# Designed miniproteins, single chains, continued (3): the designs that were tried, part 52

Each design is a single chain, and the fold is of that chain. pLDDT is the mean over its residues in the fold that is shown.

## One batch from the design tools (miniprotein)

Design m9894
Fold by ESMFold2-Fast:
Structure m9894 (fold): chain A 85 residues (1-85)
Amino acid sequence: SALEELERLNKELLEELEPLVEEAKKAKVTQEQLKEAAEKLKAEIEELERRAAEAVERGDVEELKEVLRRSAEILKEGLKMALEK
C-alpha cells in the first residue's frame, strides 16, 4: 500500500540521518546553533511545508515521497551547518 511505501521510505531516511544526529550530539550542538541553521534554510522549509500540504490534500504519494526525501536533505544540510567550526 501507499502508506507502507511511505513508512519504508521514512524508516530508510531516518536510518541515513542517525549517524549525523549522533555526531551532532557528540559535538554538543546547541539549540541556538540549530535555530541559526533553520533560519538560513527557512525558505526551503516553507516551500517544503507548502508542497507537503498540497500533496496530502491531493493524495499524491509520489510527491509525498519527494517531500520526505527533500526534508531529509534539508535536515542533513542544517545539521552539517550546525557542525561547522
Scores: mean pLDDT 80

Design m9895
Fold by ESMFold2-Fast:
Structure m9895 (fold): chain A 95 residues (1-95)
Amino acid sequence: MVGGLEGMYGLLKDAIDYLLQEADELIQNNASKEELQEVLDGLQTLKKIAENLLEQAKKLYEETGDERAKRVAEELEKLIEELEQRIAELQQLLS
């Protein structure tokens, strides 16, 4: 269970890092609103996945006391905060 959680977190983190880098590139290159919207939609989708995984990690920690589940939850909370900030920035650029 915890190994599966760590694996899911790793895949999610890689996907988020990829889209955040893509967003930075598009912003710096003055990309179209359509391209910025596609990245925004992707980040919003990944945020929902991260929020669901966070709930699973918190529940697993409550049930097992496994410190790895606690660490994943803490990292997901930070990641969600970073996603919220970038999503807000992209929304401002599109307004």
Scores: mean pLDDT 87

Design m9896
Fold by ESMFold2-Fast:
Structure m9896 (fold): chain A 57 residues (1-57)
Amino acid sequence: GPEREALLRAIGEVLRAIGDVLDAELRGASQEELDRLRERYRRAVERFREAARRLDA
């Protein structure tokens, strides 16, 4: 259903976001770029938590 699809999309966003952070750290990216990517990861985790909550409701 739509809640399950939202959860799967949220999981995909979390995985992509953490991959972007790790790639940036390996490249020696600027602190500003790292902060932006870490914020994106944090937002993705928040969306995942919301999607998981909706599945249990």
Scores: mean pLDDT 86

Design m9897
Fold by ESMFold2-Fast:
Structure m9897 (fold): chain A 57 residues (1-57)
Amino acid sequence: SREEEIERLAEEVVRLARETPPGVENPELDAKLQELFRVSREDPELAIEFLKRYAAE
C-alpha cells in the first residue's frame, strides 16, 4: 500500500541520515528524500509521523 511505501521510505531516509557523517553529501539520501516527498504528496503528515518515529529510536 502507499502507507507501507511511505513508511519504508521514511525508515530508509532516517537510516541513511544516521549513516552519513557530518559535512558529507549522500546522493542516495537525497534521492530517497525526493522519492518520499513524491509518494507522500497527498499525505505529508503521515511521512512526518514515520520520520519522527524512526528518528526517536
Scores: mean pLDDT 81

Design m9898
Fold by ESMFold2-Fast:
Structure m9898 (fold): chain A 97 residues (1-97)
Amino acid sequence: LSEKEIEELKKKLEETLEEAVRLAREASPEAGALAEAAREVAKKAVEAAEKGDKRKAAVLATAAALLLVAAGLESGDERLFELGLESLKLLNELIDG
């Protein structure tokens, strides 16, 4: 991936996670807390990927996706499952680039 492609993936990831937090917070405080935790874990996944720790990045990316699945279950909002899958896809593209 070029530097421009990496920056675009980071922006898409940030926008995806911001939307997930917004939707979860609108549903319940509990769902919001799970989505906020997912955003923080995803940030650590990006940091690990940038440092070349692909294994740590993959584990953290999976954890972030599972937290968004938990937020979806807590909220009943199916869009949070879709946002979790999209976040995992974007994180995997960053890890593999």
Scores: mean pLDDT 86

Design m9899
Fold by ESMFold2-Fast:
Parts: sequence; structure tokens; C-alpha cells
Structure m9899 (fold): chain A 79 residues (1-79)
Amino acid sequence: VEEAIEMAEEVEPRYPLLAKSIIELAKRAKELGDEEALKLVEEAARLAKESVETGDISLAMEAMELLGKANERIKEKEE
């Protein structure tokens, strides 16, 4: 959780909506105790940070796909 939030802070200047999604989903995954969803969010945060560092937008797109998977998993548990 903390690691994902720290990485999101570095992502925010380039991809503010992506950073917000990382923080929100990391908190939700922690509240639900879903380790798999949290791992997906942490991996997405890592890829998004690399995208900011390298300028490779394909990494940001991959991060968005991982966040989509985490979000879908979280929604199923919240219902």
C-alpha cells in the first residue's frame, strides 16, 4: 500500500488520473484484504513510474490494463 502510494506521487505530474486510480485501488485492496488485487496495483504503479522515467507511454497503457483488472476484482468483492 505505502509503496504504491509513494510511486503514485512520482506518477502524478505526468499522469494525474493514473496516479489517483493507483492510490484509490491500493487503499480498497488493503481494506478488502485482497493480496492479489494489491499486487496488481503495485505492479501497475511500478510500470507507471517507469513510463514517467523513460517516456514510454506503452508502459502507462499496460499499467492502466492492470488497474482495470484490479478494479474489476475489487468490484466483485464489494458487491
Scores: mean pLDDT 80

Design m9900
Fold by ESMFold2-Fast:
Structure m9900 (fold): chain A 68 residues (1-68)
Amino acid sequence: SEAAKAAIEAAVRALMDALDVSPETRAAVEAELARLRAAKTDAEAFAALGRAAQILHDHLAAKEAAAA
């Protein structure tokens, strides 16, 4: 549903703000959110969400490595 997509976008953006992600990471996640919005099937929407989650995971892993 459009309401579910909007809620997911808002939650992901709030998470990016809380994590203070880099501009490059934010741009990559926003590209996946755009794919989520454009998705014609639930499978396409879930694939975009999965890629956004992977990008955020990789950012957190890199941040932890840099702190060591």
Scores: mean pLDDT 84

Design m9901
Fold by ESMFold2-Fast:
Structure m9901 (fold): chain A 70 residues (1-70)
Amino acid sequence: MSPLEEAKKLIEEIRKMIEEEAPVEELQEKYDELIDVINTIKDPKEKEEALKLLEELEEEVGKALEKKES
């Protein structure tokens, strides 16, 4: 599996965890895993694609973390 495909899979898993209101600790662990995968992408074009997908996810992750902290 390519790093880009791994990133896409992790994004779907994180979205499911947000829907299921998973604990912040578990959500953060999965998010950190996603960031690590994106950081392993050496091809600039693939990294840009992964970062675009991450931007779409960041809004949802940020809202979930804010809800748990507030």
Scores: mean pLDDT 76

Design m9902
Fold by ESMFold2-Fast:
Structure m9902 (fold): chain A 68 residues (1-68)
Amino acid sequence: ARETLQRIADAIEEAIKNDDETVARAALHEAIELLRSLGLPDAAARLEEALKNRDFESALATVKEALR
């Protein structure tokens, strides 16, 4: 779970650097599903809001916070 979330964080960071919204959105959807499966619905909801607002920087920060 933590390793998968780290991979997702790395993918979002790379997508931001490359301005690749398609890859960023795909990684965020994966993170949302993973967080729900881990029983973290509030974190999943924050990612859904970030995705809706196309705020990939805030989404990345939320995923990194979940890795603490």
Scores: mean pLDDT 79

Design m9903
Fold by ESMFold2-Fast:
Structure m9903 (fold): chain A 69 residues (1-69)
Amino acid sequence: MEAEEAFEKGKELADEAAKDPSKAADYMQRLGELAAKNPEIAGEMLLYTSKVTSPEITAMAVHAYNDAL
């Protein structure tokens, strides 16, 4: 339940980062925190990011995910 709530909140942050690049840093931090605690859900978040954001933001998300593991 808490992990699913984190995933839903993460999708909202990914959508905001897609609309406003200044929000990307906050999203990267939260994605890294999620990856450290639950890599499976963070991986699904990363996949969502690749579908809704630019290649540049997606590359930042991949880097944040890998750094947290």
Scores: mean pLDDT 75

Design m9904
Fold by ESMFold2-Fast:
Structure m9904 (fold): chain A 83 residues (1-83)
Amino acid sequence: MLEELIKALKESAEETNNASDYTSLGILLYKLGKYEEAVEWFKKAIEINPNNWVAYKNLAKALEKLGKKEEAKEYLEKAKKLE
């Protein structure tokens, strides 16, 4: 059920190619503890909209959960600059 919902949301986001949809999907994956997948979708959101500070901020949080503290700091600084 939940995995099927996530798959449907991924397919929908890829069809719309919308940074907001990718960011929302990343946040959902983060809340589910799927930090590595969350990172992928936040990076896709940033690729579509490089000014998406929400995606940078959430990407940094996911990277911190994965122990990638140096990368997390870089993205957090980008988020602060865009906010």
Scores: mean pLDDT 81

Design m9905
Fold by ESMFold2-Fast:
Structure m9905 (fold): chain A 71 residues (1-71)
Amino acid sequence: SGIQLSEEEIERLLKQMEELLKKAKERGDEETAKIIEKALKKAKESKDGFEVEVWAALALAAYGAMLSALK
């Protein structure tokens, strides 16, 4: 049991990940950008909403770690 993601909710998560990738690239953090880019690719290749959520969570965690490292 769990909330089944609609196509619209999946598209929203993918757009969120694309925005995180853009922000990481604008910051010049190549390592974080690489992690988010790989997660986004995996999410786009996923056929299950749960897998998309897992990759989105990883992308968000990487972005959050980048922000926490900034002075």
Scores: mean pLDDT 78

Design m9908
Fold by ESMFold2-Fast:
Structure m9908 (fold): chain A 61 residues (1-61)
Amino acid sequence: MLSPEEVRALARELHNRIMATESDPERRNAIVAALAELIAQLQAGEISAEEARARAEALIA
């Protein structure tokens, strides 16, 4: 289980990458909302950090 600090660091890393790669505000907002759900699943222990990262990469590809 990741610590709350580790989850926060991962969430910030993924959020910053989305902000850097997606310039359309509407699409950015949709991806950020999807990322928030993904982070909630990670915090609940429903997915691993590896799975969260892989899924986030799919959102921003």
Scores: mean pLDDT 76

Design m9909
Fold by ESMFold2-Fast:
Structure m9909 (fold): chain A 69 residues (1-69)
Amino acid sequence: MEEKKKEIEKLREEAERLEKLANEYQGEAVRLINLGGSEEEVEALKAKAQELAEKAEELRKKAEELEEE
């Protein structure tokens, strides 16, 4: 059962990593807006942040499912 705990920890670490990346891209988008950057670049950064955040959420749900077993 130690293997299950390691798998859960690994999934949570990956989720945190992706969430941190998503926050970085979101922060970059906000910075670009404040600097008068292009709408296209801002949209690209926001889209990337959303994609990473969704992936992080999927990994967290997977970890929760394993924990409930």
Scores: mean pLDDT 82

Design m9910
Fold by ESMFold2-Fast:
Structure m9910 (fold): chain A 61 residues (1-61)
Amino acid sequence: DLKKYIEKVEKDMEERINENVEKQIEDVLKETSLPEEEIREEMEELIKIAKEEMKKLLEEL
């Protein structure tokens, strides 16, 4: 079923995005010695901004 294959590819892409975010957190942890909690909070703020951008895009449509 081609549709199921496409859905799997989409999930794999989302997995890669999540992996890249986690990798960036790990890289920052190695360089800065900042507590993981602070780094995760900063990343969550960036995700919040991305969600607001998406919401504006949807409202403009």
Scores: mean pLDDT 67

Design m9911
Fold by ESMFold2-Fast:
Order: sequence, then structure tokens, then C-alpha cells
Structure m9911 (fold): chain A 70 residues (1-70)
Amino acid sequence: MEIAKKFAERVIKEVPELRDLVEKLLSDPNVTLTQLVGAVLRAAREQLTPEQQRKVLDIAIEALKELSKK
């Protein structure tokens, strides 16, 4: 949950166009980081520029790498 919040805050800060989507997903107590990442990546691919999509992907990769660290 903490990593999902941190990921969400980074996405809102770097790509404010996705703010409403991220806030809606965070309102669901059952949302997982992978669900949030998947939804954000899909929205980025549909409505953002290739440069913004790459930025979102980099943020997602960093969040998922943090989960793999013990």
C-alpha cells in the first residue's frame, strides 16, 4: 500500500493528466500496485505523448523494482 501511494504521487506530480484516474483507483481499498501500474500505463498509451509514456513507464519500472528488494 505505501509503495502504491508513492507511485501514485510520482505519477500525479510528473503527469498531472492522469491525476483523476490515479485518485479514483486509490479510493479502492483493494487496489494493488500492479493494477494501478497497469491502468496508468494503459491510460498513458491512449492519451499521452510517446515521451510522457516513457516517463510513466520508467516510474512504473522503478516502483516494481522497489517491490523486488527485500
Scores: mean pLDDT 78

Design m9912
Fold by ESMFold2-Fast:
Structure m9912 (fold): chain A 81 residues (1-81)
Amino acid sequence: GIEEARELAEKLRELFVKAGVSPEDAQRAADIIIEEAETGKAKPSQVVAVVMLGTALAMEHPELAEEINETITRLIRVLDA
């Protein structure tokens, strides 16, 4: 549900900050995911951009890769429900 999407978006924000993304940019990524979960009206290009950023960060930070990929996979499932 929406609360699960919010928890996963917050976890993704924390992982992005650990990977060197600014707190402001990490929060913007989380806000895009929360908007999609709450309204279904986020721009598809913005949601894809967040997923692609996560994938790139996972490749650059092998120590975070499993947790980033798991969080993104769970988010996709929640948003596709």
Scores: mean pLDDT 85

Design m9913
Fold by ESMFold2-Fast:
Structure m9913 (fold): chain A 64 residues (1-64)
Amino acid sequence: MNKQVATTAALLAGREAGLEGKSVEEAIDRAKKRLQELNLSISEEELRRAAELGVEMGKILSKL
């Protein structure tokens, strides 16, 4: 199961959104689209959590 790949892709999508100053909802939408394009799936809860963590990482990176 490519769960780790899917979770990483969702996290990276969230990080990109955070760096761009986008909302968590926009990060979740980006993560969903990316996983669909890559033919990957994880639970909606795991996707939301990964995207949220990505946004926080993006905010931190924007200050570096």
Scores: mean pLDDT 82

Design m9914
Fold by ESMFold2-Fast:
Structure m9914 (fold): chain A 75 residues (1-75)
Amino acid sequence: SKELEERTRESREGMQLAVETKTEEEFRDKVRELLKENRYEAAQAMIMEYRIQTKTSREITMEQVEEELKKIEEG
C-alpha cells in the first residue's frame, strides 16, 4: 500500500531526526516543526526513540505523545 510505504518512511525519518538532534532545544524545535507540518507519525517516532534512550521500554500512546508535546510547548 502507498499509505503504508509513506507511514513507514515518516517513522524512519522521525527516528533518524532523534539521532541527529544533539541538544534538548534542537529536539524540541524539530518536534514542533514536524507538528506544524502535520507530520504526526514522524513526531511520534522521534519522541518514542528519545524515551527508549532514557531506560524506558514502554509503548508510547497517542495520549502520551500529546502530553509530551504539551510539556514542550509549556516549557
Scores: mean pLDDT 70

Design m9916
Fold by ESMFold2-Fast:
Structure m9916 (fold): chain A 69 residues (1-69)
Amino acid sequence: MKVSSATIESELQVDAAIADLSELPDSTQVTLTVETTDGTFTFTGTVAEAIAFLKEHKAKIKSLSWTVH
């Protein structure tokens, strides 16, 4: 992949996280810590739920970290 702007940087990070998470079983528990334009918040759920969350909020995400349990 090739990127050329700060907005694309955030989306690339989200796409990478989705790709990594999609290799795990759907029932795997994940905690996401997400910095958005509205502030920092934490999501905990299954891999399938985490992927859906990232896709829905992709445009607002500034930075992302995640942990598998």
Scores: mean pLDDT 71

Design m9917
Fold by ESMFold2-Fast:
Structure m9917 (fold): chain A 87 residues (1-87)
Amino acid sequence: SALRERLLELARKGDEYLAKAVEAEKAGDYKTAIEYLEKAAEYAREAARVVEEIAKTEGEEARQMAEALRAQVEAIEARKAALEKEA
């Protein structure tokens, strides 16, 4: 489905920015790591919105996926907040 294809694309973008954030943190560049985490959170939020659209027609599996994506956004925001204390 088009919504599932979009979800996969958003997940790939989010993973790309998470990987970049890890490399920036490893290099000691906390400011850049925070910027990449913010981008990753943006993609995760959009993915959650897409899953909410899927949930309107595909039910319980999509609801569980939306909950997982919300947890991922919270984890990214917590990681960003931790790095901001070091910057």
Scores: mean pLDDT 85

Design m9918
Fold by ESMFold2-Fast:
Structure m9918 (fold): chain A 68 residues (1-68)
Amino acid sequence: SWVERLAEDFVQAVEIYARTLPLDEVRRVAEILKAELERMAQQHPEHRDLFERALARIDEIVAEKEAA
């Protein structure tokens, strides 16, 4: 579905940026993408679990970058 593709694309974007950009820039990108996923979860509550999983994955990526 388009929802699964969108969520995967957002998570993969943060993973790529985490490998190439400084932490502050990764945090900024993550904030923008998380805000969009949160809006999508509100607009499509039937897909809330999928969006919440993507949000959690983004948080984990940022936390790993902070720990490195």
Scores: mean pLDDT 86

Design m9919
Fold by ESMFold2-Fast:
Structure m9919 (fold): chain A 64 residues (1-64)
Amino acid sequence: MKFRVTTTLSPEEAQRIADSINANVPGLRASVEGNVITLEGDADPAVLGAVLHDLSQIGTVEEL
């Protein structure tokens, strides 16, 4: 699965969130380009749903 999240955050804040996901969420890889976070991988559906819900609070989530 692959998702793009266009955030309202600074690039530094987006990087901190991506680093947190990479450290705490098994099966997901987060990468950052400016204020855009890209999620890729095959996580547990409940875990993925929770991450996408949290990210929807800080930006627009799009499935790629």
Scores: mean pLDDT 82

Design m9920
Fold by ESMFold2-Fast:
Formats: structure tokens, C-alpha cells, sequence
Structure m9920 (fold): chain A 89 residues (1-89)
């Protein structure tokens, strides 16, 4: 049964996508906290070492942005798989 096999494969992919979304949400929260800590550190360093402060600000923004992009991709993947599964059912 080709349809049953496709449904089983899509369900497994959806379960994996749901786990990856949960992981990405946790990573996003961790990166948000790190960003806040790095921005506070950068603020303290700004009058002592402007170059180092700028590096911390850029690093904080980059890591947070990357985590947000990953979460977005995982949410899109889950949505796509759910639509595909509903189309087969």
C-alpha cells in the first residue's frame, strides 16, 4: 500500500520536525539570554575598549539572528509536512 507507506514516512518526518522545532525554540531562548548578557558586557566595555564592545554587539546579534532563522526554517518545514500529510489522508 503506497499511500500507507507515504503517510507513515510523512508522520515520521513531522515528528522529527516537531522535535527540531522544540530544540530550535530552546536554542532561541538561550541565545536571547546570551544576547542580553553580551549587550550588557559590551555596554560596560564601550568606554574602555570600543573595538571589543563592537565585537560583542556583533556576535550577540549574529548568534540571535542565526537562532531565529533556524527556528523559522523548522516552523516552515513542520507546516509543509503537515500540509503534505493532510493531503495524503
Amino acid sequence: DEKKKKIEELKKKLEEAERREEEAEREMEEMKKKREELLEEAKKLKEIDEEEAKKLELEATREYSEAGAELGLMRMLKSSLRIALESEE
Scores: mean pLDDT 82

Design m9921
Fold by ESMFold2-Fast:
Structure m9921 (fold): chain A 119 residues (1-119)
Amino acid sequence: AVVLTESGGGTVKEGGSVTLSRQVSGVDFASHNVAWFAQKPGEEPYLVAFLSADGAVRAYAPEVAGRATISRDVSKSTAYLHLSDLRLEDTAVYYFGLAPADSLDWTHWGAGTPLTVVA
């Protein structure tokens, strides 16, 4: 079974920064694309950040471009999303997704990491 450990959410002031992390076990992490998704109440999840399995492709949603960094540490089997210059609209539940290197069939794992940005 795949196991995920979630960390890094909570309540943060606008203009601050946060790092969300996911540790993955039970899967070949190096052979998977990784992504972070955000879901606001009553809305569909949207793709925030993407990193390809080979590390060659990074992509970010326009809403976070220039403020977000996606990374991974294969030796720790951990993926990260760093968000800086936080805005009230960054308030969401953040979900981690994995997909095989040749696929975009995402699986959202765990309950998600809530982030609340306050004035």
Scores: mean pLDDT 80

Design m9922
Fold by ESMFold2-Fast:
Structure m9922 (fold): chain A 57 residues (1-57)
Amino acid sequence: MEEELLEAIRRGDYERVRELLERNKDNQALINRALREAIALGDTEALRLLGEYVPED
């Protein structure tokens, strides 16, 4: 899961990123890892998408 999510981010496959995040909404460690990858890449679109899955509380 983590590897697939990071690969999707690196290739700009945001539809795949959304699908993986929806299935892993409870996995905060995975979401945080993906956020760090998007920051490292400077991918603002990935950051916006990932931000939708950060807990509202």
Scores: mean pLDDT 76

Design m9924
Fold by ESMFold2-Fast:
Structure m9924 (fold): chain A 90 residues (1-90)
Amino acid sequence: MEELERKAAELYEKAIAEGDVELLREAFRLAAEAAGIPFSELVEQARRQVDAVAANAAALAASMAAYPDKEAVARFQAELAVLRAYLAEL
């Protein structure tokens, strides 16, 4: 279990760094196996979470002092856009 979680995390980081959708698919596959759920369920959960966060981004920023500067906000939005695009390919 711990070994699968570690491998999934390493592949996820590499996939994002390299823009490799096949590595991202493998990372999610291993993560789903470690969690004991179907790959399709994990991907759907991730998509729903990203959509929910994006939909509530303005409210979250307003209610939390978590985005004190424009660079942090821009980085967060860029990361969500990249993740959403990669999840669409899975």
Scores: mean pLDDT 71

Design m9925
Fold by ESMFold2-Fast:
Structure m9925 (fold): chain A 75 residues (1-75)
Amino acid sequence: DVEELGELAREVRERLATGQVKEVDPNDLAKALADVQAHRADGSAIRGGLVRKVSFEEVRKRADVIVNAVILARA
């Protein structure tokens, strides 16, 4: 359902704009933060992993973690 992905994208944009951090698994966050720091300028590696065929639930979880990592990396 592409519409669900569209809603998720809108939520991500809003969270990035407001700096809203969600509480997520610290291990997942640490991994994502390291990935963002290593690939921040390129982004292709983490983007490729995210857009690979996965369930919407997994995409949402990963998006939440990545958004948190991006916000924290900007701090």
Scores: mean pLDDT 63

Design m9926
Fold by ESMFold2-Fast:
Structure m9926 (fold): chain A 66 residues (1-66)
Amino acid sequence: DEEKKRRIEELEKQIKEEEARLKELMAELRAAGDAPASRIAELIGRILREMGEIIQLELELKKLKS
């Protein structure tokens, strides 16, 4: 199934891109040690959102590989 293979490759690429974004946000959080609590909360919120998106993509990938 060539369509399934293309979708798997697309999801794997998207996951890699989202993981790179997550790493950048985590680096920003580490660098923000002395930032106001509001900024820390904002970064944590963005990280949680990104993690949720990665989980969703991983679940789609798992379903296709099943």
Scores: mean pLDDT 84

Design m9927
Fold by ESMFold2-Fast:
Structure m9927 (fold): chain A 68 residues (1-68)
Amino acid sequence: MKKIEEYRKKIEENPNDAEAYLNLGKELFKQGKLDEAIEWYRKAIELDPNNIEAQKLLAEVEIAKRKE
């Protein structure tokens, strides 16, 4: 999981990096880890509330989870 490791490292170096949380969530969503993706998208939104992409991705993953 090369990209997940890279984004986790960025978060360790910069815990307030909203983009790293967003990208980590995207990779987890691709792997079907919906609950983890939701958690990281929420963190990205908490750090950057005006991030429309994060809000859209959170809505998309929540819809995917409702189909379970």
Scores: mean pLDDT 80

Design m9928
Fold by ESMFold2-Fast:
Structure m9928 (fold): chain A 75 residues (1-75)
Amino acid sequence: MVERGRQHVEEGRRLRSQGDLRGAARHYEEAVADFLRAGRREEAARTARELGEVYRELGDDVSADTAFEFADRLA
């Protein structure tokens, strides 16, 4: 679970660097879910902040705000 979450973060960062923001968001969403199932709240919070940044870059302000609020609640 934790290792899978970290792999999703790595892939999300790779896709984000290539400009595939939708692909990055999908992998960050899966990483957050994997970290939450593993009880890794701090890692889930950090990943949710990266997800919020990606949503903001996409112009999806509602999803960005939701991700940032979720991250703050986990930390």
Scores: mean pLDDT 87

Design m9929
Fold by ESMFold2-Fast:
Structure m9929 (fold): chain A 56 residues (1-56)
Amino acid sequence: MEELQARIDALVAELERLHAERKASTDPEKQAELDRRIASLQAEVLRLGDELTAAQ
């Protein structure tokens, strides 16, 4: 559980950074790349959250 929680926390922090970069970016190509990365990390957070719930 500790490992899963730490991983989720790290991914959430990374998502916050990517969202900040997305808001600051004016380049459509960079925005599209950031959007893809955000979507990928969001999916990983959901998967790990499911694992954490199943471990309870």
Scores: mean pLDDT 81

Design m9930
Fold by ESMFold2-Fast:
Structure m9930 (fold): chain A 85 residues (1-85)
Amino acid sequence: SAEEAIEEMERTIEEMQEIYKKMPEMSLDEQQEAALEVLRKTAEVLKIGRQLMEAGVDVQRARELMTEAMEIATKMIKYVLDKER
């Protein structure tokens, strides 16, 4: 259902935020694995959001959640790239 899809997107974003929050406590190897995990979760959110948008259901909310996921992923990538140099 659309409600379950939105809840899954929101839960996935919360998981991504928790991973990002723990980044300063991680080793470089753990940070790289965390970044890959956040990218995988971002792809999941984008997949669900696209399906909702194609169905014309909760389009505005889906777009907002997709944007949030991309913002977290961007911050994660920048954090890792800064640490690797």
Scores: mean pLDDT 86

Design m9931
Fold by ESMFold2-Fast:
Structure m9931 (fold): chain A 59 residues (1-59)
Amino acid sequence: MREELIEEAERMLKAALSVPGVSEEQAKQLTIQELVERGVPREEAEEIVEEAMRRLKEE
């Protein structure tokens, strides 16, 4: 489900951002690539990651 993918993306973004020297853009790109590797279309993966990042900033 889309919500499950957003929650997974939030977890991946938090993990990536916890690594010293990783920028928000690098974290987004890593998360998009991971979702694509799991079978999510790139366009949908980009939308999911943008929503996940928005939620993290609003927390």
Scores: mean pLDDT 81

